# Designs tried in a protein design run: designed miniproteins, single chains, continued (2). Part 8

Each design is a single chain, and the fold is of that chain. pLDDT is the mean over its residues in the fold that is shown.

## One batch from the design tools (miniprotein)

Design m4249
Fold by ESMFold2-Fast:
Structure m4249 (fold): chain A 109 residues (1-109)
Amino acid sequence: GMSALDRLIRIIEELSRATSEMEALRLAREFVMLMLRNLPLVMDPSATQRLIDAIQAALARTTNPYAARVLQDLLDLLQQVQASESERQATLLLIGRILRLIGEIIDLE
């Protein structure tokens, strides 16, 4: 099967092609939930740098403002996770982001 890192990169690519706020938020929720389920991978400096590079590349080619905003928010989250002093701190950041994304999705429905 596809690795968790390959799946995260695929979500970034799908997000760069998102055409609606709802699609962008749902993809972001999937991305953050997958990060939470694969925390050791996301705490690995090499894997985290590959995700940051993928988001920066996606941002450079993204024309939709909702997709661009969500990609920037995910870039900021990855940088905060990379700066985290513990797995506990990283976990709380990811849970907080999931709850915020769920709220934003509900508000659009």
Scores: mean pLDDT 87

Design m4250
Fold by ESMFold2-Fast:
Structure m4250 (fold): chain A 93 residues (1-93)
Amino acid sequence: EELEKLLEELEEVVKKIEELASEEVAELAREALEAVKETVEAAKRGDLLRAIGLGLRAIGLALEVERLAEGEVKPLAERLLELVTEAVRLALK
């Protein structure tokens, strides 16, 4: 339930980044969301090492979005990083 709500909020934040950001930043945000979803799927299958690797990739992509984000995209990028980090933490429990 908590993870499902975080994924829904994460999808909404990525959609807003897609509307406001450059295509480069939007693509990185989409890749971060995909990596989080892959982390959740790998964790559900018991592929812990794969889940850890995908989770680190998701966090790295979210950090790159935050680094490149300008203006109105900055608070969205900060929220993206927060949501990605929390979703990875919950998936790996």
Scores: mean pLDDT 88

Design m4251
Fold by ESMFold2-Fast:
Structure m4251 (fold): chain A 93 residues (1-93)
Amino acid sequence: AELIEEAKKLLDEGKVLEAAKVLLEAAEKATTEEELERILELLRELLAKAKTKEELELVLETALELIRKATTRELVLRAIGLALAAIGDILDM
């Protein structure tokens, strides 16, 4: 979707917070498994670059949205992994 491409562009530009906000919106509007998989891949890259509590909280919220919408066990487990990683990073702040 257009929002996924926008989030990727923002992340490539180093605009982590803006990318996180757009990626959450993309997850909320996602309707296909292909979109959820693309969002999950980009979310992993975003988590690696996230440094602030606000950025990590947006990563967590996006991962929870993916868990809610995912129709496959593999996608759910991968999203849970990202959610746990984000929680760990928040607790280490």
Scores: mean pLDDT 86

Design m4252
Fold by ESMFold2-Fast:
Structure m4252 (fold): chain A 63 residues (1-63)
Amino acid sequence: SAALEELKAEALRLAERLVAEMKAQGMSDEQAAALLERIKAGIERALEISEVALRAGVHDLRQ
């Protein structure tokens, strides 16, 4: 969905900014690249979970 695509873009920007801040604090380029890769994988996982939760949550609003 467009909303999930925008959320992914925002999450990636935040991840890049976080990694840049960690580099400024002394993290190596190699460590920064590894961290960014892990965060990107986490974002992909979170989006999968969010899509499943969104579909499930919309299915039964009434209790």
Scores: mean pLDDT 77

Design m4253
Fold by ESMFold2-Fast:
Structure m4253 (fold): chain A 73 residues (1-73)
Amino acid sequence: MSPLEEAEKRVDEMVAELRAHGLDELAAELEATRDHLLKLYEEGKISLEEVEEAVRQMERIARAAIKQALAEA
């Protein structure tokens, strides 16, 4: 699997987990962000390292949101 395919899979897994916790709006936002990042990468506007950093930031946001949702439930 390419590093780009692995990054896409990681976002898909986060989106599925967010939806499982009822965080559908954030899940949709991460999907839109993924699609935008992939487009920028295909256009040569960002590096793979920038895609990976953005995915790491999305993972931090998703984990924080899930932790908050669990604390409120």
Scores: mean pLDDT 82

Design m4254
Fold by ESMFold2-Fast:
Structure m4254 (fold): chain A 103 residues (1-103)
Amino acid sequence: MEEVKKLIKEFDEEVQRLIEALKRYKETGSEEDAQRLVEEVKRILEIVKKILEVSTDPAVEFNILLKAYSVLQSVLDFLKKNNAPEEVIEAVEKAIEELRKLG
């Protein structure tokens, strides 16, 4: 499916944006950068939802969910380890729980 391939590319791009947001937050520790990180997390969740709506391939669905879980869990671990604001940690935890409901 052509549309699924486009969404997967968009997912990979958003993962890179999330990683850059995490690096920035790691360097600054600012609330503003934490909020940007949460926004990137929400974008990943929305793209995953779109992929699952369009895709009928269980392998594609499994792989995208696995990648999303892995990335979001890494972000959550870092945030907890570095004593990030509670609202930021909760936002990422909610996103992970939503992913679990999808898979």
Scores: mean pLDDT 84

Design m4255
Fold by ESMFold2-Fast:
Structure m4255 (fold): chain A 63 residues (1-63)
Amino acid sequence: SAEELTARVREALLSGETFEEGMLAARRTFEEARKDGASDEELRAVGEALAPLVAQLREESGR
C-alpha cells in the first residue's frame, strides 16, 4: 500500500548519517518499489507526503 511504502521510504530517509545518504537510501527504496510494480502515481503520492520532512531534513543538514 502507499502507506506502507511511505513508512519504508521515511525509514530509509532517516537511516542515513547525512542528508545525502538518506536521500540515496530513499531513492533505492523508490527504485525497488517501482520494480515490484508500484505505479508512478503511488510513488508521486509518497513523495508529496514526505516533501515537508525532506525540506526539514535539508534545513537541519546545515547543523
Scores: mean pLDDT 81

Design m4256
Fold by ESMFold2-Fast:
Structure m4256 (fold): chain A 76 residues (1-76)
Amino acid sequence: MEIEVEVSDVNPLSGVADPERPYIKITDKETGLTLEASSLESLEEQLRVMVERGDITPEQAEKALEAARKALEEHR
């Protein structure tokens, strides 16, 4: 799993900057999987549902969440 994380203060749906609700986009370059979230909590929930469906492994979910957490820390 090769994970790319993008963090923005601007929500692409509204075009409004909201630092309390950063836009998070995760892309797995190997599978083309993309996830979009407005918080780490929302991202974690999406990853949990994907693990339950068998779309990704728990290990892949953990790596994606860790990458997003680090990207958010560096953005702030």
Scores: mean pLDDT 73

Design m4257
Fold by ESMFold2-Fast:
Structure m4257 (fold): chain A 92 residues (1-92)
Amino acid sequence: SAVEEKAERIKAELEELIAEARAVVANIDSLSVDELRARLDELQERLNELAKEFESIRDQLSKEVGRELTLLEAELTSLLLHILIEIRLREK
C-alpha cells in the first residue's frame, strides 16, 4: 500500500504540473522571457524530483501504473520543451 500511495501522489503531482505547464503554453505570448525562464526552472526542478521518486519505485509497480506515470512524465517533458524553444527563439 505504501508504494501504491506513493504512485498515486506522483501521478497527482505530475497532473498538477502538466496543468501548470499547459497554462504557461496557453499564455506564452503574454509572458516575458524572464517569466518563462522562472516558470521553466520551477517546473523542471519539480519534474526532476518526481522522476527520481518514480525511478525509486518503478520495479515495484504494475506495468499499467508504470506506463501511466511514464506517459505523464513524457507529456510534461514535451510541454517544458515547448517553453524552452520559445525562450531560445526570443533570446536570439
Scores: mean pLDDT 89

Design m4258
Fold by ESMFold2-Fast:
Structure m4258 (fold): chain A 71 residues (1-71)
Amino acid sequence: KEKIEKAKELAEEARRGFAQLHNLTPEQKRALADTFLEAAKLYKEIPELKEEGDRLQGVANAIRAGLEAGA
């Protein structure tokens, strides 16, 4: 229960941040990636949400890769 509620809140927050990705500073992008990772971790602990968790993890990895390339 608590895990599902927390995961959904983090995922929604992360999706809103992602919509503004091009306007974010490198530090804000890192924070956004961390939020996606936290949501992904919680989703992966729930069998029915594992696929969504994998998707969120992929987004976090892409943001982090962009940070390395963009400085």
Scores: mean pLDDT 78

Design m4259
Fold by ESMFold2-Fast:
Structure m4259 (fold): chain A 78 residues (1-78)
Amino acid sequence: MEEAEKKALEAARAEFLKAAAEAGLEEKGKRIADLLVAGDTTGAADLIDSLSEEDKKKLHEAAGKGQEAAKKAFEEAL
């Protein structure tokens, strides 16, 4: 259902941005999240590709935390 998916996406975004901020990548994480919300997957990919390997690893970890939060929120909404 759209509501469960929306809650999962909100939880994923919140956890991703929190983890990115803790890694010192709050601004970059927020920009990537905003691009993905706008459906600009190409712009998001280009931004990620422009990052250092260290920053990419930190954002990958943040994304993993976001995915786990989304899964839990989706299960709770069902």
Scores: mean pLDDT 76

Design m4260
Fold by ESMFold2-Fast:
Structure m4260 (fold): chain A 74 residues (1-74)
Amino acid sequence: SEREKRLEEIADELYEAMKNGDVDKVKEIIRYLKENLTPEEIERVRQLVIEKATEDGFDPEAVKKALDAFEKEI
C-alpha cells in the first residue's frame, strides 16, 4: 500500500541518519513520527529500522536501546 511504502521510506531515512551519527536528523524524524503517525505506525517504523540494522550485522537489542534513548531526549 502507499502508506506502507511511506513507512518504509521513513525507516530508511531514520536508519541512514543513525548510521551517519546525525543526531539532529534522528531527533527531527522521531518528532515527525510522534506528531504525524499512530502508535502502531511508529512501532512499524521501529521494527523496520531494527530489521535493516540487523541485516547490517548490528545487535537488535542495541538498536532498540538507541531508539529508546533518542525518544527520551525529545
Scores: mean pLDDT 86

Design m4261
Fold by ESMFold2-Fast:
Structure m4261 (fold): chain A 61 residues (1-61)
Amino acid sequence: SAVEERLKELEKLAGERFSELSPEEQQQVKAHLHQALEALAAGDEATAERHLDEARRILEK
């Protein structure tokens, strides 16, 4: 699915960028990824996509 492809892209981006983030930004990325996975498990792909977009926005700094 589109959400699964976004998860793979974010995992790759996190591997490249996560350590460059501040501790506060790292916590925000983790929180958004956690919420995205919970939403996906519940079948709420729209909510999952929103949280993945927020995580990506932080990682792309």
Scores: mean pLDDT 81

Design m4262
Fold by ESMFold2-Fast:
Structure m4262 (fold): chain A 63 residues (1-63)
Amino acid sequence: MRLYRYTARESDSPGLLEILGLQPGETAVFSEEELRARVREAFPDPVVAEVAYREILAAMEEV
């Protein structure tokens, strides 16, 4: 299972921080399944969810 680390930034969009459940300065590790579930919950449209998921993964560090 691939894992992704992200450290939230004060400059991050409120929408991104809400999806990840993070406040600026917090660090968390997510699985691909967790990220997909969070994005699907935030975006009911599957096309929008897929775009958001790819953008979020591109901002994260693979662990």
Scores: mean pLDDT 82

Design m4263
Fold by ESMFold2-Fast:
Formats: C-alpha cells, structure tokens, sequence
Structure m4263 (fold): chain A 87 residues (1-87)
C-alpha cells in the first residue's frame, strides 16, 4: 500500500539519522559544549521521531507518520548544522 511505502521511506531516513548520530557520538571528545548541546537535541528529536513512527505503524495513522517525517527532517537539519560546525 502507499502507506506501507511511506512508512518504509520514513523508517529508512530515521535509520540514516541514527547512523549519523552514532558517528557524531564517536567524535564527542572533539566537541564544544554548544555542539554537545545540539547532539543532545538531535538525540531527543530522533527519540521522538521513533515513538511517532512506532505509533503510526501500530495505529496505521497517517497523521502520526507525518509527525514522524517532520521530526526526521528536523534531525537531518540538526545533523547538517553540527557537521558544518565541526568542519
């Protein structure tokens, strides 16, 4: 179904964000306090996205999937900002 395709797409984007978050955590010793605060916000954003995605899968609610997708986009933007600050 179209909903199952969208669930898969959001899930794959979330998994990509988790992998980038893990890579950033490997570099935590090189981070400023400001960068560490952004990584914490990233962790919180990923956690929220995961909860909305799980709820969307369980309930088949497209509005919850939209909330998960918005949080995944926010996480991707935070990752880009952190990576730019560390460059």
Amino acid sequence: SMLDKRIKEVSEKLQANVKKYQALMEKSSEMTPEQKAMVKELQDTISQASRYLMDAIRTRDEKLLEKADELVKKASELIAQIEKMMS
Scores: mean pLDDT 90

Design m4264
Fold by ESMFold2-Fast:
Structure m4264 (fold): chain A 80 residues (1-80)
Amino acid sequence: SDKKIEEELDASLEKIRARLEEIMRRNPDDEELVREARELIAEIEEAKKLPLEEKIKRLVFIQFRYIALEAEAELRERKE
């Protein structure tokens, strides 16, 4: 059902949010990384309010932005 799909999408968004919060916890003094993570968390909260079709589209973009941010965090963590 559409409700079940929406619950699964919201669960996916919440999983990304938890990982972004972990990035912030690992890098508390990296002001740029923390700011980008906070901005993406704000976009996740806005995505949760969208209708199903737009929510799917937004989740895809959020997922790619998260992957890029996680990679950047890992690179910075390996240098420091």
Scores: mean pLDDT 86

Design m4265
Fold by ESMFold2-Fast:
Structure m4265 (fold): chain A 78 residues (1-78)
Amino acid sequence: DLLERLRKEKNSLGVILVSFLESRNTPEARALIAELEAAVRAGDEARIEAVLERMTELLSRELREAVDRGLERSRERR
């Protein structure tokens, strides 16, 4: 399991990011989780760091989009 591997490696950021993105369950989140799994299996530290940065960017975007959708739904006239 990816989360257990990240916990064993003491990658707290990775555990947090994967957990949140799994809860969101978007296609982009799933693609990044798959890329992280591949990087971890390959033992490519540079690639792992790059994917974690991309996951952080996606989380920030997802949070903003969720806020924007919430505001839009509140303004919908239906």
Scores: mean pLDDT 74

Design m4266
Fold by ESMFold2-Fast:
Structure m4266 (fold): chain A 91 residues (1-91)
Amino acid sequence: SEGEAFVEELKPWAKEAEKAGVAQEEVLEKAKEVAREKGYELLVLLLEGQRLLAEGRLELAEKLAEVLEKMLKEGKSDEEIAEELRKLLEE
């Protein structure tokens, strides 16, 4: 819910940045900064996964998605999911 609310809050800003000619990659970097400042660690990691996918790091992006899906299905908290995703990124 917090993640969804954050994404909806960021969308108008992202659209305004597009109109101003800001590159999508810069919008993504700004979104990561805002999420980090607000303490939304899971969102920071999900946005990092999207960047890895854009850079062609498909295997790592897929592993992040699999772990996320499994932990969501198991009812894990955002904090527990963020910790596990962070460990994958450190490898």
Scores: mean pLDDT 71

Design m4267
Fold by ESMFold2-Fast:
Structure m4267 (fold): chain A 118 residues (1-118)
Amino acid sequence: MEEAKEEIRKLMLEIVEEIKKHPYAHLIENPVDLEKYPFWLDLVPNPISLSIIEEKIKEGKLSSIEEFKALLEQMYDNIKKVTPKDSPIYKGVEEVWKIAEEKIKEAEKRVKEILSKL
């Protein structure tokens, strides 16, 4: 059980690191600078960043790949709300999400394999 939990945590952290490698990851990596973007909280009342998700994983507060996926989806939905759909930034955010979604699918298969051995 503890070994399976550690392997799942490692998979989630690996996905975070893969997302960070994308140039547009800087838009979601850290909490938004409210001095530069004071309107952010009006558009995104419950902001989540990749760094907050990473901290939750490291602290053991994130228990499943399903919860991890939900937080990532919320993060991408938040940035898409403030980004014009016809902009290169919106396309970049969509590309980062595509990478994350594929890595999550691979991790979900791996988690099933890990849990099947218990």
Scores: mean pLDDT 74

Design m4268
Fold by ESMFold2-Fast:
Structure m4268 (fold): chain A 94 residues (1-94)
Amino acid sequence: SPLPSPLEPALSAEAREALARGVELARAGDWAGAAEALREAAALARREADATGSPAAARAAEALEHLAKALEAAAKGDYDAHREYAEQAAAALA
């Protein structure tokens, strides 16, 4: 799974719902749909970070942004870009 499990506690209910939808789409092999859902989750997490000043929400938003780009790259068959963005997502959570 390209999605890190510890993202959920840092997210609002709306962001968690978008993340869950992204996971289901990725499981079904819909990489483009999964990327769109993760981009939605990232935007919601970024708004939460901006509203609350939460560093955890900001890191979650950054990780979700990179994961969305990784899935977009995978949908296009660009596995070099996929690896790069997946590594950036992991680094954002470290």
Scores: mean pLDDT 78

Design m4269
Fold by ESMFold2-Fast:
Structure m4269 (fold): chain A 91 residues (1-91)
Amino acid sequence: MREEALKLVEEAAKEIQENINDVKKIVEIKEKTKKELLSLGLSEEQAEAAVDIAMVIGSLRYNQEKGLISKEEAEKLIEEARKLLLEILDK
């Protein structure tokens, strides 16, 4: 479960990064990921929080690639987001 949930969030973050300017696609990615997380046995609150973290990670990676934030700052914030995700999944 935890490893599968982490993989789903990372996959969603990558898809969000690639589609950041496509609002319809972002909504589809978020809804699909939430349903898959719920199917793994996560609560509604855990699934919503995990999807929000995927959005944060994807957005940070996009901003780093566009030069809007430094690589060091992006890596620090992504590490913090991943730590929060693990905390959510362990509850």
Scores: mean pLDDT 87

Design m4270
Fold by ESMFold2-Fast:
Structure m4270 (fold): chain A 70 residues (1-70)
Amino acid sequence: GLEATRIGDEIGGGMVGSAVGTAAEEYGLSLEEAREAALVGRDVLDKTGSGALGAEAARRKARELAEKRR
């Protein structure tokens, strides 16, 4: 987002990426599903400025995608 600091965006992006990696292992996500989860986490990070909220959104999307594949 236009108001994100360079340091805040880098740290927040790392938190989202780490959360997606962990969730992909936990829920058995495909590369496409992991990418969708990452996009949701990045959108929340951009809107809130919070890497923690972005990571949480990414994990929630990852679980949703895994449940839908049942």
Scores: mean pLDDT 72

Design m4271
Fold by ESMFold2-Fast:
Structure m4271 (fold): chain A 65 residues (1-65)
Amino acid sequence: GSQVLITATETFTAIEADELTVVAGETYTATVLAIDDGGWIVATLLSDGTTGKIPVTYVTVSPAG
């Protein structure tokens, strides 16, 4: 998967086990596994190894390296 920097522009709170919580203004280094046609990014956070999905509209994705 691609290594990226995910910056949360909006707070998204996970309500399902397969979702990730992101907080507005926070930045996460992650590996992108998939981008869903429904507007979700599936990613593994490098800091804790948590895999889940977040809405594309809630984040900005940049190359991490």
Scores: mean pLDDT 78

Design m4272
Fold by ESMFold2-Fast:
Parts: sequence; structure tokens; C-alpha cells
Structure m4272 (fold): chain A 65 residues (1-65)
Amino acid sequence: MEFKVPELDAETAKEIVEGLKRLAELGLKEVTIYAGSVTPEAREVLEEAQPELEKAGVKLTLVVE
């Protein structure tokens, strides 16, 4: 599964993480986020969520440009 966002802010990152947790229950294994820019707060949200997603069996990859 792939997401493309021009700018990834903390609110958008939180929404993506919440959606990914639900999709992980449905068998999602890998997600890539393509972002033109990422705020420091958005990076913190993703870093804090990574252990929970990993336990759920989801690999999250962030690609900036």
C-alpha cells in the first residue's frame, strides 16, 4: 500500500498511523509513504508509532522526494 502526500505534518501522520493500525488487523504487511516534505513533529509521530506497527506485522517506509 502506498500514500502520496505533498507535505506530511503531525496531524496527517497521526491520521495515517490510526488508519494503518486498523488495516494491520485486516492483514496489511507493508506501507510506503511518499512525501515532498516532512515536519519534525510528523517524523516523531511516525517514530513513536513504528514499534506498535512492527508488533502488528506492518513495515512502514517513509520516502522523502
Scores: mean pLDDT 80

Design m4273
Fold by ESMFold2-Fast:
Structure m4273 (fold): chain A 75 residues (1-75)
Amino acid sequence: MREEIEKRIKEAEELVRKLEEEEDLKEAEELYKKAMELLSEYQFSNSETEWLDLEVRASMLAIRAAVSLLAIKKK
C-alpha cells in the first residue's frame, strides 16, 4: 500500500538526516545500515510506474546516505 511505503521512506529520511549531521564513523555506519534496511523493504516493481515518484525518492535517499557515509570515511 502506498501509505506504508511513504511511511518507510519518511523513516529513512529521518535516519539520513541524522547521518548527514553525524561525525562518528561507527554511528554513521549504523545509521546507514538502518536507512538501507528500511529502503530495501520497498520492492521496486519495474512493470509498474504508478509509484515511480516514491521509487525516485527512495533512490535519492539511498544516494544521499551513501554520499554522507563516504564523506565521513574520507576524513
Scores: mean pLDDT 75

Design m4274
Fold by ESMFold2-Fast:
Structure m4274 (fold): chain A 71 residues (1-71)
Amino acid sequence: MSEREKQREVAREIFEKRREDLTAALRARDYLGLQRLVNEILDEMLKAGVPEDIAQEVVSLRLGELGEEVA
């Protein structure tokens, strides 16, 4: 419970550090660059102790928000 919420917070912080890079890739329609950034973010989350399911959840939700913002 609290540990899973802590992992979600860590994942969100890691995502936010890369928000500007992700936004630039989305605006440029650079889908290959976006995929590389997402893979790097997921790797950083895993190294920080975030479980893969939580990392995937956070990335999916936050990318949806960014996609709406830049559309």
Scores: mean pLDDT 82

Design m4275
Fold by ESMFold2-Fast:
Structure m4275 (fold): chain A 96 residues (1-96)
Amino acid sequence: DAEQRLAEARRLLEGYVERAEKMIKEGAPVSKLASLGVAAYLNVLAITGSPEAARAVIRGFGRATELYEKGDVEGAIQTLRDAAEEALRIAERHLA
């Protein structure tokens, strides 16, 4: 069911964004944030079957990592939230 897969992808992305936000706020190493982004990419690809949705996720984590390295904590968190929303919009269109 497309609706069930979309709901699962949403919960998955919410969990990844929450973990990434905690990592950023706690001052975790950049490598841990990057690894989380790879895990998010693979799981979104598996659940949605959408390479475009998965690419939105890894692109967002890459940008958030750059901002985090520059000390832009708020920009990094907002980038992750925006990337998750974009990925879900792409997944919804793909699963329709």
Scores: mean pLDDT 89

Design m4276
Fold by ESMFold2-Fast:
Structure m4276 (fold): chain A 67 residues (1-67)
Amino acid sequence: GAAREAGLQAALDKAQQDLDNFVAQAKKAGKKASGKVEVKGDRVIATGTVDGDTYVTEYDADGNLAS
């Protein structure tokens, strides 16, 4: 329904903003950084990479960290 889609979109926007800030800070520190955010069903998955280290964060449809 519309409320669920709005919740997922808000979670996606938040995850993307947090990841963009993380990547920007890493680049300002002279590091190589990249990231992506994906929606998989009812989850939002953010993947960031800095100097070969990979960080994965999973969010539920309410924008809370999974487990």
Scores: mean pLDDT 78

Design m4277
Fold by ESMFold2-Fast:
Structure m4277 (fold): chain A 76 residues (1-76)
Amino acid sequence: SRSDDIRRARDQMISTSRRLVTVVDYMVDRMGVPRDQAVESGRRIMQRRGRDIARRYGLNPSVVQREGLRIFDRVF
């Protein structure tokens, strides 16, 4: 159902944001990237992932991308 697709899309965005914590920490701790720049890189990855998830489930890319960024911002 539409509701099930929305829930699955949200779950994938949550999983992505959790993985991005590891990526951001790696950029800061191992690559010497300033934290603000590493977080901004993670934010851009989240935006692209949101569009891909929207395409997969036939959802509005702008809506999914915006929700993905809200999820990302709660973690960072």
Scores: mean pLDDT 86

Design m4278
Fold by ESMFold2-Fast:
Structure m4278 (fold): chain A 77 residues (1-77)
Amino acid sequence: MSKEELLEKLKEEAREGIENLKEGESYLIKVPEELQDVETSQELLDFIAKLANERGLVLLPTLDKNGALSMITVSRL
């Protein structure tokens, strides 16, 4: 699987998980090591932030020492 295929698959899985969130639930998006770079992190964060904002959800990104995403938590309060 290419890096771009991994990113698209992760985006699809995240969208489905977020769409199925109920009140008081959180969805955890684990970022594969192949996608843990600053440019891919920005693209993924922008995508997830848009989905969260459109649904009134809380987004908490976890960054490594270099600013790359390792994890994103999305919560419905």
Scores: mean pLDDT 81

Design m4279
Fold by ESMFold2-Fast:
Structure m4279 (fold): chain A 88 residues (1-88)
Amino acid sequence: SEKEKAVEEGKNTDPSSLSKEELEKLRTLADYLFQYGTELEQEEFKEAVEKLKEEDPELFLKLLGILLANPSLPEEYKELVKKLIESL
């Protein structure tokens, strides 16, 4: 499936190969999913993530794959990302 392909491409992507804009989107996605910041910041992150999901769903899925491939990411956050992918 296109979803599975995009996530696998993300898992095999070196984050250093991303543009500055893509890195900022990755940071925003991680901050949103892992509940970083204030309630107001979380609402701003949510709007940015929903916009990314609508405008570039392939990039959104690739960024989720990059998060899953991070060996330093806690298991609870990996499970959250996996559940999100399954719900799409």
Scores: mean pLDDT 83

Design m4280
Fold by ESMFold2-Fast:
Structure m4280 (fold): chain A 65 residues (1-65)
Amino acid sequence: MVPVLVNEASGEKATAEQVAESLALGGIKVPVGKTAEEQEEAIGKATGKSKEELKELGLRVVDEP
């Protein structure tokens, strides 16, 4: 399983590596999570947003096969 960030409004998906690359371009260093929980925690720590705030933005992390 690989962690994938899903934008529920647009249906777009991004892997943990793609998210880390995008954040690095903005000057934010985030370790790549190996599970959905680890990746969600890493994004929250880097952005200062809670799980509830990410959900309100239409973003969630899921494990895909």
Scores: mean pLDDT 68

Design m4281
Fold by ESMFold2-Fast:
Structure m4281 (fold): chain A 61 residues (1-61)
Amino acid sequence: SSAERTAYAAGYGGGAAAMREGGLEAAQKAVDNGRKSLEDQGLLKEAEAARAGGLEGARAA
């Protein structure tokens, strides 16, 4: 997948945007929602890579 698609799926893209608009609390909520969405879809590998390496880790997965 494209880097943006992977980042969006992992929730980190949403977290960065939320941070710009609503600060740390909004960013944390966006990442948490992204994680749960990925878990429900079975994209745990991407979620784990993102946890370890952030957006760059998610892109590599």
Scores: mean pLDDT 56

Design m4282
Fold by ESMFold2-Fast:
Structure m4282 (fold): chain A 67 residues (1-67)
Amino acid sequence: SEKVKKAKENEEKLENIAKKYKVDGSKLLMAIVLLQNEGKIPYGNNKPLYTLTDEELKILEEFLKKH
């Protein structure tokens, strides 16, 4: 299924970001969810718990909008 393939690719991208910052991918995802629930990252100007580049933040925003 194409949906399964896309989910796997997105998971791999998040895992690569997590490895780059030496954090668990599950922690990165949890931090994003928590920040959204607290209204801290409704727009791309907010900094998450990790130091992210503007490009990495865009990737995360696109991922969250798509899912």
Scores: mean pLDDT 56

Design m4283
Fold by ESMFold2-Fast:
Formats: C-alpha cells, sequence, structure tokens
Structure m4283 (fold): chain A 83 residues (1-83)
C-alpha cells in the first residue's frame, strides 16, 4: 500500500511539473494570461494530489517536493497576473 501511494504521489508530482513546464513555455511565447493561468491552476491541482498521496505514504521528501511545486506555481500566478 505505501509503495502504491508513493507511486501515485510521484505520478501526480510529474503531472504538476509537466504543467509548470507548459506554463513556462506559454510565458516565453507571450501567450494570453488566461492560458498561462489555466496551466498553473492544473499544476497546483496535481501538486495538491501529490501532497495528499505523499502524506498518506508518510514520505517527507515527496511531501516537500509537492509543497515546493505548489509554492512555485502560486508565485508564477502572481507574476503573470502582475504582468
Amino acid sequence: MKEELKKKAEEELKKGVDYLTEAGNLIRQNAPEEEVLKKLDKAIEEFRKALEYAKQAGDTELQNEAEIGIALAEIMKVEVEKS
């Protein structure tokens, strides 16, 4: 069970990172704010799922990675909205 929860956390963490990368690419391309924010919201959603699975697995490292992902996405949202 713990190993399955860790795998789920890692899968959701990867999805979050993929959405962050996509948002970064959109920013570089000067895409509309709405498109960037949509990707950042998806990243936050996936990182929150990763955090819950990591907590259930008792994996502090995965918990920290998910929390960092959430914080980074939130900071990017503020910067995009400021632009």
Scores: mean pLDDT 87

Design m4284
Fold by ESMFold2-Fast:
Structure m4284 (fold): chain A 71 residues (1-71)
Amino acid sequence: MEELQREALRALGEVREALAAYVARVGEEAAVAAVTPVLTPLSEALSAATDLEERVRLLREAAALARELLA
């Protein structure tokens, strides 16, 4: 359990850093327009997930997708 929580925090940190860098580069309006349609389905799935393992998996998918989108 502790390792899954650690993975979740790491994934959240990666998404947060990638988004902050992208916002700094293109501005908030363009960043929101680009990431919202991609991250909304994952956010909805995360909200529906009841298992910590499933939440960690979705967060890792979001982090990977954010890295690809914002590269």
Scores: mean pLDDT 71

